# Designed miniproteins, single chains, continued (3): the designs that were tried, part 22

Each design is a single chain, and the fold is of that chain. pLDDT is the mean over its residues in the fold that is shown.

## One batch from the design tools (miniprotein)

Design m8739
Fold by ESMFold2-Fast:
Structure m8739 (fold): chain A 93 residues (1-93)
Amino acid sequence: HMEEERRKLAEELLEEMRNSREEARESASLLSSPLVREAARLIAEGDLRGALEQLRRILEEQLERAKEAGDEENVKLLEYYLEILEEALRLEE
């Protein structure tokens, strides 16, 4: 069922973030978006919950723009990513 798939993807996201801490540290200064840079900084510091909350904000802003543009495919994709991210936040509590 979808709940099991979301949980698996959320666990994979958390594992990827843990494994990417050094890469995030090196890349943070190269990122042009302040929101993405902040997410990378939080990942580098090991603040997975903070990074997830920052990523949620980025995705919510992208979702609003996609809805305004009438991009139904991107709306569905971003809503799916937000569901995975909410599950990751729940797991990281």
Scores: mean pLDDT 75

Design m8740
Fold by ESMFold2-Fast:
Structure m8740 (fold): chain A 74 residues (1-74)
Amino acid sequence: MFAEVTAVRVYRDGELVAEGTTPETMAAAVGVLREARGATLTIVSELADGTVATVTVEVGPDGEATVLDVKVEA
């Protein structure tokens, strides 16, 4: 089973571009993927059990995200 996600941070070129710590703000932060067409983004998710999941995605010209790398640290 997956632990509850407590925070999401979105980075572009090492800079924090979006952050959410509530379900609504986390959804809004992930929503920036649709606006970042042609960019590579790093999404860091913090889970309630202390697990940190880092996902690197490439956003296509249509806003479709392709996962390039996934790292999970507990």
Scores: mean pLDDT 76

Design m8741
Fold by ESMFold2-Fast:
Structure m8741 (fold): chain A 79 residues (1-79)
Amino acid sequence: SELEELQQEAFALEGEIVPLLQQVYSLPEISPEIQRLVQQIAETGTQLAEALNNGDLETARKLLEELKRLLEELKKLLS
């Protein structure tokens, strides 16, 4: 189902988030830009989980795309 596909995609992104956050908290100094992205990722991830739990597929799709964008921004700052 569409819900199961979105849940699987969200699970895959969660697997990417964990090691990136570990990398961030291993930095000698965390920039304000990185702190802001980490906060946005956490907030977006929470909202995505709520949308999926409620079966709100339209909201879940939008939040999933936002989360992917935020992760790509974080990856660029960490490279």
Scores: mean pLDDT 88

Design m8742
Fold by ESMFold2-Fast:
Formats: structure tokens, C-alpha cells, sequence
Structure m8742 (fold): chain A 86 residues (1-86)
């Protein structure tokens, strides 16, 4: 279980990353997802992080390849997994 404050911070970072993806701002989107990944690693236990990390890494890979729809789908899965921890 994560705190409400940590949950709100993580969801804000995901929202900002998704906004950059919609704007096709590739570098800013990747930077925001890396910031999110760092915060997730600090906040989540190892087991929860290991479930979420593959979806974060896939989102970054999809953005690097210009597959913004794939990236948004993976970030959606991340958001649902984070919700399950509140």
C-alpha cells in the first residue's frame, strides 16, 4: 500500500508524460517517464516495482520507435497497477 500523496505524485507524472506523448514531444516524454520510474522505484516495494517496470520500459521503447499509441497503452497498464496499490 502506498500513501495518497505518493499516489497523487505518481499519477501527476503519468499525466504529464501522456501529455508530452500526445504533443509528440519525444525527448520530454522520455525524460518525464524516467522521472516517474525513479519515483516508482523509491515508493514501491521490490515485488510491486518488478511487476510495473516492464511496462515502463516498453513505454520508453515505443516512444523511441515513434509508436505513441503503444506507449500510451503501456502507461495505461502502469496506471491501473498503481491504482491497485492504494
Amino acid sequence: KISKEDYEELMKLLYEASRYIHEKRKEEAIEKIEEFKKKVKEVLDKESYEKIEPHIEKAIEYIKNGDYKGALKELGKVGELIKSLV
Scores: mean pLDDT 87

Design m8743
Fold by ESMFold2-Fast:
Structure m8743 (fold): chain A 87 residues (1-87)
Amino acid sequence: MLSDEEIEKLIASFDKLYESWKATLSEEQLNRFLRQFSVHEVRRIKEEYGEESARRFAEALLKLLREKGVPEEVIEETRREIEKVLE
């Protein structure tokens, strides 16, 4: 199971990747890539650390996306895809 500190480190790494993508990609490309990568990372964490760690990571990730000003529509679509992975 991932600790809160380990989740914070993963979110900080994601934040750095987000800033890099934002500098390079169009808004449409960025939103699509964010959704795909977010779902992929939640799946990976579920496989390596279990469902509870994946749920906690997903909550922290969605919070980060809101703080970054990602459109609520994109966040909601991402949340729905993540929920399917966590089933």
Scores: mean pLDDT 85

Design m8744
Fold by ESMFold2-Fast:
Structure m8744 (fold): chain A 84 residues (1-84)
Amino acid sequence: SSEIARLQEEIRKLEAQAEEYLARGVEAFPEALDALIEERRLRLEMLELQGDQKGKAELERQYSERLNRLIAEYERQLEARRRQ
């Protein structure tokens, strides 16, 4: 449907934005986190519309991994800044 196509495009944009924010460093961490949270919300909405229960479980797993990596990278950059 056009709704699913629109959600997929918005998700793609948010993924690109999150990568850009991460590239900017610790100053943009809040924006990177917000983009990741919004991406997850839209992906869950899309999967709900599709009735994709397996996709929902996989998304939750991927989201947890991505969030943990984002936090770890933020902590690493903060520590590096503190030591330099």
Scores: mean pLDDT 80

Design m8745
Fold by ESMFold2-Fast:
Structure m8745 (fold): chain A 55 residues (1-55)
Amino acid sequence: MTDEELIRRMGLEEVMERGVRILDLAVKLSVAKKLKAPQSEIDALQEELDRLTRE
């Protein structure tokens, strides 16, 4: 039995996928702000993160 198989049986796969996506967007937003990316890019990442966290 794989860890993936166990996670699916517990219904945790979707929760983990959502968590990973939220983390990825948060990291991208942090990097964009640090690198002084265009405001439109920062706004787009923030909007996407807000949308995902409201689900």
Scores: mean pLDDT 74

Design m8746
Fold by ESMFold2-Fast:
Structure m8746 (fold): chain A 85 residues (1-85)
Amino acid sequence: MTSEEERQRILEELGLTEEELAELTRRAAAGDEEARRRLGILTAKAFALREGLEELAEKLIEAIENKDFEEAEKVAREMEAKVAA
């Protein structure tokens, strides 16, 4: 209910469709570095909008821009843990 509607609202705010997000996620899972980077940035923005995790979102974006994927994965896991709570 609420999470689905909130997800769609966030996607609209980011200018994405569910199909575009699914395709980007699929490409990232297949090892597409550009898709992984783009998905990371979009995920950071979505989490910042939803949970007020702006500091972690900025760290994630910075790590992705610097191609520090280990740091990006670490920050993404921290964000996921906070969202899951």
Scores: mean pLDDT 69

Design m8747
Fold by ESMFold2-Fast:
Structure m8747 (fold): chain A 58 residues (1-58)
Amino acid sequence: SSLEKQLKELQKQLDEVTEKSLAAEKAGDLDSLLDYGVQAVNLSVQITVTKKEIKKLS
């Protein structure tokens, strides 16, 4: 897949994790909230790296 397609997929995954994190917060599910927090950090790093690669190739 192209880097731009991968970036869109990563952004969609981050949005989904953010929605799940909000639901976990409202439910008082601290374990799930922590898990989603870790996933969000990992996705944000991948998004940043992918954006830098796109800029290098543009």
Scores: mean pLDDT 86

Design m8748
Fold by ESMFold2-Fast:
Structure m8748 (fold): chain A 71 residues (1-71)
Amino acid sequence: SSMLERMREIMREIARLLTEILELDSENKDEVLQKANEIVMEINELRQKRDLKGLEELKRRLEAELEKLRG
């Protein structure tokens, strides 16, 4: 229960980060959409493996990428 709740929280945060990245990088829409699809596949793999640390690492990577896009 607790682990599932934590995974849902992280996945929700990742979804929000992806939405913000898509909004800021509108000129590269096709590349950003392809990248989003690859990230969704990575999330599904990590979820199947119950890799909570991997999900946290993915979230941190997306946060860093968003900060770079913001300048």
Scores: mean pLDDT 78

Design m8749
Fold by ESMFold2-Fast:
Structure m8749 (fold): chain A 70 residues (1-70)
Amino acid sequence: MYTEEQIKEAEKIIDDYAKKHGLTFTEEQRKELIEKILDTFTRIGPMVPPELREELRKKEIEKAIEDFLK
């Protein structure tokens, strides 16, 4: 179960990506991307060292969005 703050953070990431790349996502695509981002937050959690955590999360999020757009 995800918090409202986590969901809003994921939505912001998607909106920022869409704006930077001149893209428009459907509501269905946004929902799928939000779930992928939230899954990344879960997989790269407290067990990952702090200095690697942010870098790995960023890379996986960017990769997930790129792979979704293929």
Scores: mean pLDDT 76

Design m8750
Fold by ESMFold2-Fast:
Structure m8750 (fold): chain A 57 residues (1-57)
Amino acid sequence: MKKLDVDDYVDALVKAFDGLMGSIKNPSDSQLRDLVRLSGVPEEDHDAVLEKLKERL
């Protein structure tokens, strides 16, 4: 990817989450937010990425 968009981050995080935390059912908001922060998503996009990530999971 030449430039990451919110949807690009969400896709990458869904794949990463499935590999690392796929055994966890009903991941908490704090767990998902930590994953978003650790993935280098801009702070301004955290809520948008988190919301879409929840919809994808």
Scores: mean pLDDT 69

Design m8751
Fold by ESMFold2-Fast:
Structure m8751 (fold): chain A 90 residues (1-90)
Amino acid sequence: SVKKKIEELLKELEEMVKNNEPFDKLLEKYNELVTLILDNKVSPEDAKKYLSRAREILLEYAEKTFSEEKVKAFKEILDIQEKTLLDYLE
């Protein structure tokens, strides 16, 4: 099930944040999630839910690790990416 694989990737991202894994490894896991969503043409509604959750997880890491200015920039990048991916799926 694609849904089960996505939920497993989201759980892995949460564990990676708890374990203070390197940011590049978090981005690799996020890219794996994005690829799975695109390759399986996940509905825009479900894609929005999954991408929003991944965004929250990545921002939690960023807020612990980066300056407020860098967190703001990263949030804007993630927001643009989410919108672009959702537009592509429609």
Scores: mean pLDDT 86

Design m8752
Fold by ESMFold2-Fast:
Structure m8752 (fold): chain A 67 residues (1-67)
Amino acid sequence: DEDARALEEAERRGQAAMNMSDEEKLKVFDDLAKKYGISEKEKEEILKNSKTYNEALNQITDLGLAR
């Protein structure tokens, strides 16, 4: 339950970021990466494969949930 709640909170934070500025979206992306233990290499690959910060936020959330 604790882990599920933490993941739901991170997803909620990511969804909220979709209505933020690009700068704020990038900060949320970095925060989610730290929360999920995503490496700098993985962050770079997500950003390279994403055309928008919203896509990057969705991908990092999906990757975190897959762990």
Scores: mean pLDDT 72

Design m8753
Fold by ESMFold2-Fast:
Structure m8753 (fold): chain A 97 residues (1-97)
Amino acid sequence: SAAAREREEELEKIFERLARLAEEEAELAEREGREEEAARLRELAEAARRRDLEAAREALRLILERQKELAVELGVAKPEEAEADAEKLLAAVEAKL
């Protein structure tokens, strides 16, 4: 159905966006000397592209703790709601899946 195809397309965009954001956060971590975090984020980005929901979930949690503006960019929160904890924002993303 059209609805099933739209949902699959939304899922693809969400996973690709999470992977890209994880890679960008990894580059920031690397520049700040946080090499272990950078390596972890790069591994999570690769797993997210393979549609590993648990890896995407962990990447989103780490990113949201460091850069709450990403919640707004992902369309899961408004700026005033970006102060909600990572678990609530992640639940909003999972509800769209």
Scores: mean pLDDT 70

Design m8754
Fold by ESMFold2-Fast:
Structure m8754 (fold): chain A 64 residues (1-64)
Amino acid sequence: SHMEQLYQQARQIVLESLRRGESLATAVMKAARYLESQGLSDDEISRLVARVTADAQAQLKAEA
């Protein structure tokens, strides 16, 4: 689905930002800006970014 594609792209943005040593705030900002550019509402962005951030942090912890 389109929403699933947006989720995976936002997740990739967060993971790449964090892997480059950027702050969590920077990673979240980049993902949120991407989702805003795709036409998501503030509520949709907030919910999706929270889920993506938790998922990305769990993956990085598993890689450590």
Scores: mean pLDDT 86

Design m8755
Fold by ESMFold2-Fast:
Structure m8755 (fold): chain A 97 residues (1-97)
Amino acid sequence: SYIEEQRKSILSLPKEKLIESFKIFFENIETEEDDKVKAAKLRKLAELIKNNPELAKLAVEGGAVEPLEKLLSDESEEVRKAAEELLKELKESLPEE
């Protein structure tokens, strides 16, 4: 699938580059004015992280949690739902140990 191909491509990058990419991603989310585009980007990231502890960990290290918690209060219901789904995937994909 396209998602599996993207996941393999992303995981081929050095961890430092992945952390920086997540940081840039959430900076871009904060400045995105189109709620539909914002929600779509968040949903795509949730799909990439699903059942992938390494990507979930790198997203947290890239500062994903704070922007996502802020987005739970966003004016757009679509954005709030997408942020809630991504936070849930992060929590469920992270190892508890």
Scores: mean pLDDT 78

Design m8756
Fold by ESMFold2-Fast:
Structure m8756 (fold): chain A 65 residues (1-65)
Amino acid sequence: MSEEQRKAAEEAIRKGEEGLAKKGLKLTEDDKQRMLEAASKGKTPEEAAELANLEGAGVAIERGV
């Protein structure tokens, strides 16, 4: 993917981590890979973050729920 797509994916991952952190959740490596793949397919950072949030929502940040 392009450098711009990679930057967009990194921004989406950061925003997704911040959003999930408010709920005590953490992005998994699989969620990060999905976000990178979404960016390479032309998804926006917001769309990629939404996908990660839906898929990663079951995992709490290092503490469990």
Scores: mean pLDDT 62

Design m8757
Fold by ESMFold2-Fast:
Structure m8757 (fold): chain A 82 residues (1-82)
Amino acid sequence: DFEEAKEKIIEEVEKQKNFSKELKEKLIRVVEESTDLSTLPMKLLFVLSKELNLDVSSLQPKPGLSAVETSIELIKKADELA
C-alpha cells in the first residue's frame, strides 16, 4: 500500500531530532507529492544532500533494501550526520 508507505516515511521524518522544521516540511512535501515509490529514495537523497551539505556517498544505503526501507535508512543516517 503506497499510502501506508508514505505514512511510515513521514513519521520517520517527524521523529528526527537534528532536522530543522523547514527541512522536515520539504521532506514531507517530497513524500506527499510522490507518484512513484521507486523514485522516492532518490528524491529524498537529493534534498538531504543539498539541505545538509552532505556528500551523496556518505548517505549510501545498504544494498538489497526496499524503497521504503531505503528511504527510512537515508532519513536516519542524514539525521545522525546533521
Scores: mean pLDDT 82

Design m8758
Fold by ESMFold2-Fast:
Structure m8758 (fold): chain A 81 residues (1-81)
Amino acid sequence: SKLEERIKRLEELLEKLKKAKSIEDLQKLIDEAKARNDTGTYGVLSYLLQLVKEGKISFEEAVKYAIDYLETRIKLLRERL
């Protein structure tokens, strides 16, 4: 189903995010979300990256917030199965 495919793509993105070690790694994940028209994920990750570039949060904090966002989104989508 399209919902199961969407959940799988978000889980794959989450695993890549857990392995992200640099701003460049995070930018690649933002680009993947944009390419898939995942405007919600693209918007949140882009905002977090902007905060890191402005020195308002650390890279580690941005990754933590991004992981929490994706885990919450995956949970809500799974509740619809």
Scores: mean pLDDT 86

Design m8759
Fold by ESMFold2-Fast:
Order: structure tokens, then C-alpha cells, then sequence
Structure m8759 (fold): chain A 95 residues (1-95)
């Protein structure tokens, strides 16, 4: 359906933004001289990489099964993950 295609596209755009932010955290970790900040950056990137993998798996399942409800739930989960990642990055950037 058109609605499924739109939800999938929006979710993919959010996944690209999450991936970009994770890579920014990983680059900051490589450059960090503070062991506490470096460890926090690496653990944060690892956690959100896990969430990214879950979202990708759910989206793939939704597409394969043409499951609009699962696609919508996956989009809402992706939005929540992105907002949590943005807030965590903002917190770490102040350290």
C-alpha cells in the first residue's frame, strides 16, 4: 500500500540519521583523551547500534509480511530511539 511505502521511507530516513549520530559518537570516542568520556561514548554507540539492528529487523519483517501495523510501531520505536540518542549525545557533549 502507499501508506506502507510512506511509513517505510520515513523509518529508513530516521535509521540513516541514527547511523550518522552513532558514527559521530564513535569518531568523538577515538579523539577523546578522557577515559570516562571515551567509555561513555563507546557504550552509548554500542547500545544504539543494538537498537538500530532491532529496528532494521522489525522493518524488514513488516515489509516481507506487508504488515502496516508493525511498520507503524517500528516507526514510533525508531522515533523514540532517535530522540533518546539526541538527548544522550547532548548530555555527553557537555562533559
Amino acid sequence: SMELEEVVKETQEILEEIDKLIKELEEKAKKSKDPTVKNLLLRTSGQFSGDLSVIKSLLQQAVQNKDLDLAKETLEFAKEVLEKLKKRKEYIDKL
Scores: mean pLDDT 90

Design m8760
Fold by ESMFold2-Fast:
Structure m8760 (fold): chain A 78 residues (1-78)
Amino acid sequence: SKAAEEIRELQLKALELAKKSTDPRASLAAGVAAGLIGIMLGVGLIAGEPEFFLEKSKELLKKAEAAYKDPSKAPEAM
C-alpha cells in the first residue's frame, strides 16, 4: 500500500539521519526513531490501519530531525 511504502521511506530517512549525526545523542534518537517506525510499519500492516501509523511515523521522524539540529531534544525523540 502507499501508506506502507511511505512509512518505509520515513524509516530509511531516520536511518540516514542516525548515520550522518556526529552527536551520539542525536544518532541514538534517530536510531530509536528508525526502530519505532519499523514497528509502526509492521503493526500497521497487521492491524490494517497503515494510515494511522504513517502519521505516528511522521511525528517520530520530526522529533529525530529536531534532535539532529539540537541534541538537547534527543529525550523527546525517545
Scores: mean pLDDT 82

Design m8761
Fold by ESMFold2-Fast:
Structure m8761 (fold): chain A 74 residues (1-74)
Amino acid sequence: MEETLKKAEKIADEAVEEVRRLLQAGASQDEVNRAIVKGAKKILDAAKDLPQEEQDAILTRFAARVGELLREAA
């Protein structure tokens, strides 16, 4: 469980960093949206064996961090 949680959190961090990088580089909205969807799918796959509360927490944090980046880029 601990290793799975750590891996899922690392994937979430990497996904947020990719979105941040794309926004800073002036990537298209389609490219940014694709990166968000890809990140969410990777997080869900990595976290599939975790308790629902942990899955929800990771996804909620990911969504909040991405939302903040999108707000800052506007």
Scores: mean pLDDT 82

Design m8762
Fold by ESMFold2-Fast:
Structure m8762 (fold): chain A 76 residues (1-76)
Amino acid sequence: MAEKVKKELIEKARREIEENREEIEKAAKEAGLDPEEVIRRALELAEAMAEIKALELAGKTAEAAELRAKKTAELK
């Protein structure tokens, strides 16, 4: 079940990004950001959040917390 939830969350995030691509690009440009960088970061965050959620659902709350901390550090 955890792997299916992870896949579902990633697919949902990809669909939302694809459906709103033009709006994301417009908002990024208005904020002075690179649209491709914003989209890339959004996908990385969605994948990390899906992994964390899958670990939490599997009862691996310590591993989920460690992954969250690691991903937060990597993004700085």
Scores: mean pLDDT 75

Design m8763
Fold by ESMFold2-Fast:
Structure m8763 (fold): chain A 84 residues (1-84)
Amino acid sequence: MSLEELEEELIREAERLQRAGLELAAKLGDERLAAEAAKVPEEAKEAVKYLRENEPEEKAKELLEKAIEHVRALRDKLEALAAA
């Protein structure tokens, strides 16, 4: 996967995480969780920009792959909590 493809995938996974977080927040009536979930795509975009400006390409790819795994794992946990 190219650097650009990993950057796009992180942003897509962040948008999915936002949806899961907002769904859980709605179920719990948790306005704080809703506010935190709303920020996630912009935080992912900032992370992408930071890595592109501050890390060599191969290191940026490694960090993006790890970030994607962490975002997916967190989304799975939030979806499981929403389903409970």
Scores: mean pLDDT 86

Design m8764
Fold by ESMFold2-Fast:
Structure m8764 (fold): chain A 63 residues (1-63)
Amino acid sequence: SQAFVEKEMEILGLTQKQVGEILGVSQKHVSKLVSSGKLVDELVKLSIDAGVEDLKTAVEKVT
């Protein structure tokens, strides 16, 4: 769920800017995805395309 992803971001200390770097988009675009409830869908697509199954693994690929 969206709430699960938002809580995961807080636990990992991720900002919207860092999530934007992971997705290859601007911080403002990430804010719009959060507001529209589409952040989960975009992270799932990224995870499938990259062969990863969770947000932590996706973060480690960027950093």
Scores: mean pLDDT 64

Design m8765
Fold by ESMFold2-Fast:
Structure m8765 (fold): chain A 96 residues (1-96)
Amino acid sequence: MEEELKKIKEWVKEVAPFLDEELQEYLAELFYKYLKEKEITNEELAKELLKRIAEALKGFEVTKELLEELFEILSTKEPLVSVEELRKIVEELLKK
């Protein structure tokens, strides 16, 4: 468990260096919970999903609340969501 979360934290730092350290750690925790709930064990799929999420967050003002709402929506969707769909979700969440 700790080693898996540590690995995810390193991935987040690589794909989302534009987030502050607190938001990076929070994203890593939410993503780890998401992977466990969706039973995603494939490391390459996990990295691709995280990369898409990070890309979709670029250019927006990211908060812990935004990340929580994003993962609540993602929990209802198929794992291979496109960057375009993720960006649309982020834009809609910010308009609330």
Scores: mean pLDDT 80

Design m8766
Fold by ESMFold2-Fast:
Structure m8766 (fold): chain A 94 residues (1-94)
Amino acid sequence: MTDEEKREILKKLNEEAKKLAEDKSLSVKEKLTKVAELAKSYPWATEEDVKTAVAGLMAKLFQLGYTLTKEQEEELEKAVKENKSVEELIDIIA
């Protein structure tokens, strides 16, 4: 896959993350799970690419007023340092 093709796909993932963040019919966990599944649907996507897609959605959710508790923030920071799976990160957030 070319760098241009990867960049275009990541741009589309960011657009889908924005749509998911604004979707009032979905829970935060459902939104994060859907963006992770979309990223994983690309065979070239690494776990880091999937985590980046999830982080992008989280940033959009924070802009819309979503907040984490102090306990969730501390657990998330620890999980990131320990290189936990995307699924474990999503479970901490939502």
Scores: mean pLDDT 78

Design m8767
Fold by ESMFold2-Fast:
Structure m8767 (fold): chain A 80 residues (1-80)
Amino acid sequence: SAARDEELRERMRELIERRRKENPEEVERYERLSKEELELYKKTVEGDEEAGKRAIDLGVEHLKEAVDTAIEIRERLKKE
């Protein structure tokens, strides 16, 4: 139900905020990767095709870290 989905999202948001506070180094790395990806995207738009390939590589690495974070959140949800 929509109500259960909203409750799950709220609980996930709280766990994400808690994990962010407990792991500030990971948060800084995540923000750095996001910024670097954006800069490479801008260079790609300006005609640097090699920057586009690098943006894809960083995007994949960024997604892997997001999936690892989701797995940790899932494990925390199971323990509560």
Scores: mean pLDDT 74

Design m8768
Fold by ESMFold2-Fast:
Structure m8768 (fold): chain A 68 residues (1-68)
Amino acid sequence: EIEKSMLVITNAVLRTTEESPIDINKLAESSGVPVATLKKLFEKLAKEGLVRFVSENKIEVLEPPLVV
């Protein structure tokens, strides 16, 4: 399920969802959320069909993040 971290990630994702895959390491640096936490969150979102892993540390957004 979506955690409070989703609010922080939503901002970062919206700024980077134009075309390039999102680099999880860059999100960790900009948001202060640990890489491991972001990977777990994106893994859950991938199971929901909202994002897709294009590599170990990069994701592609299939659906815009939910605004909370």
Scores: mean pLDDT 64

Design m8769
Fold by ESMFold2-Fast:
Structure m8769 (fold): chain A 132 residues (1-132)
Amino acid sequence: KEVEEELKKKEEERKKLQEKSRKLHEDREAGERALEQLIALLGQQDSERAERLRETWEEFQDAIAVLMGADADFGLELGGEAGRKLKEAADAALKDPSSLFSEADKAINFLKEKSKEALAKAKEIRAERERA
């Protein structure tokens, strides 16, 4: 009885995730392009900061993959949000080169925070599923 209701809810959630995924994937891909722009702008002035940004994005992608394994909706939403933030940072840096380091640091800090949130949330969700 409860199991039948749970299966129906999971089917409805799956359809919603399929519709959202297209838009969130586009935001994430735009974010990856923005990341490469920021890295290119940083590369001649601060290669260490450029490397930190790349490493932080890789860590974020790993964290989001873990979260998506636990809850695809949360993972896709955080991925899209990060993509939008990276695009915003790259656009700001392209218009005002004096903001480049500040925008890169904001992006790094944002991604580190969201990586920690994603891993903590994934652990929580998996623990709840094991107890259910």
Scores: mean pLDDT 81

Design m8770
Fold by ESMFold2-Fast:
Structure m8770 (fold): chain A 116 residues (1-116)
Amino acid sequence: MKVGLVRGATRFADEIEEAIRRAGLEILEIRPSELELLKEVDVLIVPISEVNAELQLKVVRAAVELGVPVIVVADEFASEETIEEARRLGAAEVLRVTNREEVVDRVVEAIRRVLA
């Protein structure tokens, strides 16, 4: 199984990558402009901060329209409006993470739920 990881500004990049590795999954890094690669992945992880919210939400929409399950990892700077929009667009999981120590476990659990 392949996990797509969307490139975007996030303070939790290393923790998200570690979570995918601990889940035993192959990582495919995807730029927000590389929407054609969404067909290659079984699940997509989209890190969202307020500075990239508009761009990342467009990627969420595209993935959901292709039937790819999406896990959004929002940091403490993401607004409630951004989180509500991610859910409205059909993200399978939306995680607000504020504590670095919990990121790996929460992302691993979300991946396992979505791929179950």
Scores: mean pLDDT 86

Design m8771
Fold by ESMFold2-Fast:
Structure m8771 (fold): chain A 71 residues (1-71)
Amino acid sequence: MNLTQEEINESIRLAIEMAEKSLEKGDIGTALLYVGEAQKSIELAKSLGLEIDPEILEEYERVKKKLLEAL
């Protein structure tokens, strides 16, 4: 499977956006699932030696912190 650095970064960004939208709606369970999807994609990218945009990692940590504060 030819997964590009651009595709993985876009996938992570989308998961983060969906998590934040779910938090805005008060849907903590759905937000937790999307944060989990972002984490899996980050781990996959690292295992494949793909570079993740530092701004995406910062947004991931920000949304994850908000989710943990909502639990």
Scores: mean pLDDT 83

Design m8772
Fold by ESMFold2-Fast:
Parts: structure tokens; C-alpha cells; sequence
Structure m8772 (fold): chain A 85 residues (1-85)
């Protein structure tokens, strides 16, 4: 299931961001699979860290101004998850 769900998400990202490389799409898929595995193991912090890593790969394809804003929001979210754990 993890690989199937990761592939579905990656296909959606590629549809919305056609400039994303296959190399980046593969790294996103790997992080999504690791996030799902961590979530199944009950490790919410590890799951959040892998989701953040996948999100950063997507954010890197945005214009620099938008990327900086999104990265700040992502870091704030990840810090909140780590603080809650």
C-alpha cells in the first residue's frame, strides 16, 4: 500500500508541476514511502520529517520568493510537530 499511495501522490505532483524531474519525483516517492512506514510504526516525528523532506523537494521548484515563504511555513510546522512529540 505505501508504494501505491506514494505513486499516486507523485503522479498528482507531476501533473501540477510538469517541470519536476524524474530524479526529484523518485526522491519524493522514497520520502513518502518512509513517511508511511514511520506512521505505521507510530513514529509521528519521523513521519513528519520525511513528509517535510518530500515537501522541500517540491518547494525547490517554486520561484525563489515563493520557495522562501513556503520553506518558512514548513519549518514552523515541523518545529510544532517536534515540540508536540
Amino acid sequence: MAEEKAEEVVEQIKAEMPHISEETAEEIRRHLIRAAEALEAGDLVAAAEHLAAAARLVISHFPPEEAARLEAALEAWLAAVRAAA
Scores: mean pLDDT 80

Design m8773
Fold by ESMFold2-Fast:
Structure m8773 (fold): chain A 120 residues (1-120)
Amino acid sequence: MEEIKELVEKLNELVKEFIKAVEAGDIDTAVELLKEIAKLVKEILEKLGLPELAQHAEDLLEKLIETLKLLAKLFSREETLELVRKELIKFYRYLAEKMKEKGLDEVAKILEEQIKELEA
């Protein structure tokens, strides 16, 4: 529990910096932060006993990076930020559900608190 809790707290910190980079239009920094987020998500999923999902994290990362770059070219900074926030909220809800399925209710609550910050 404690180790997974520490990883989730680190994930929340990286996600906040990622949102800040997207909001600033610093897509290169956002891409590097997204790589670190994916690495941390892979570690969390492996510790949850979901190694098959963890193995797909790298493939999903490449698609997310290309999507972010495309959004930054086609949409305004505000539109890109809104789309990124919506996808992060969906991801956090999914992760919180997986934490609850594993009996990690305290960790799920931390993720749910971060969802409220992303919605604000």
Scores: mean pLDDT 81

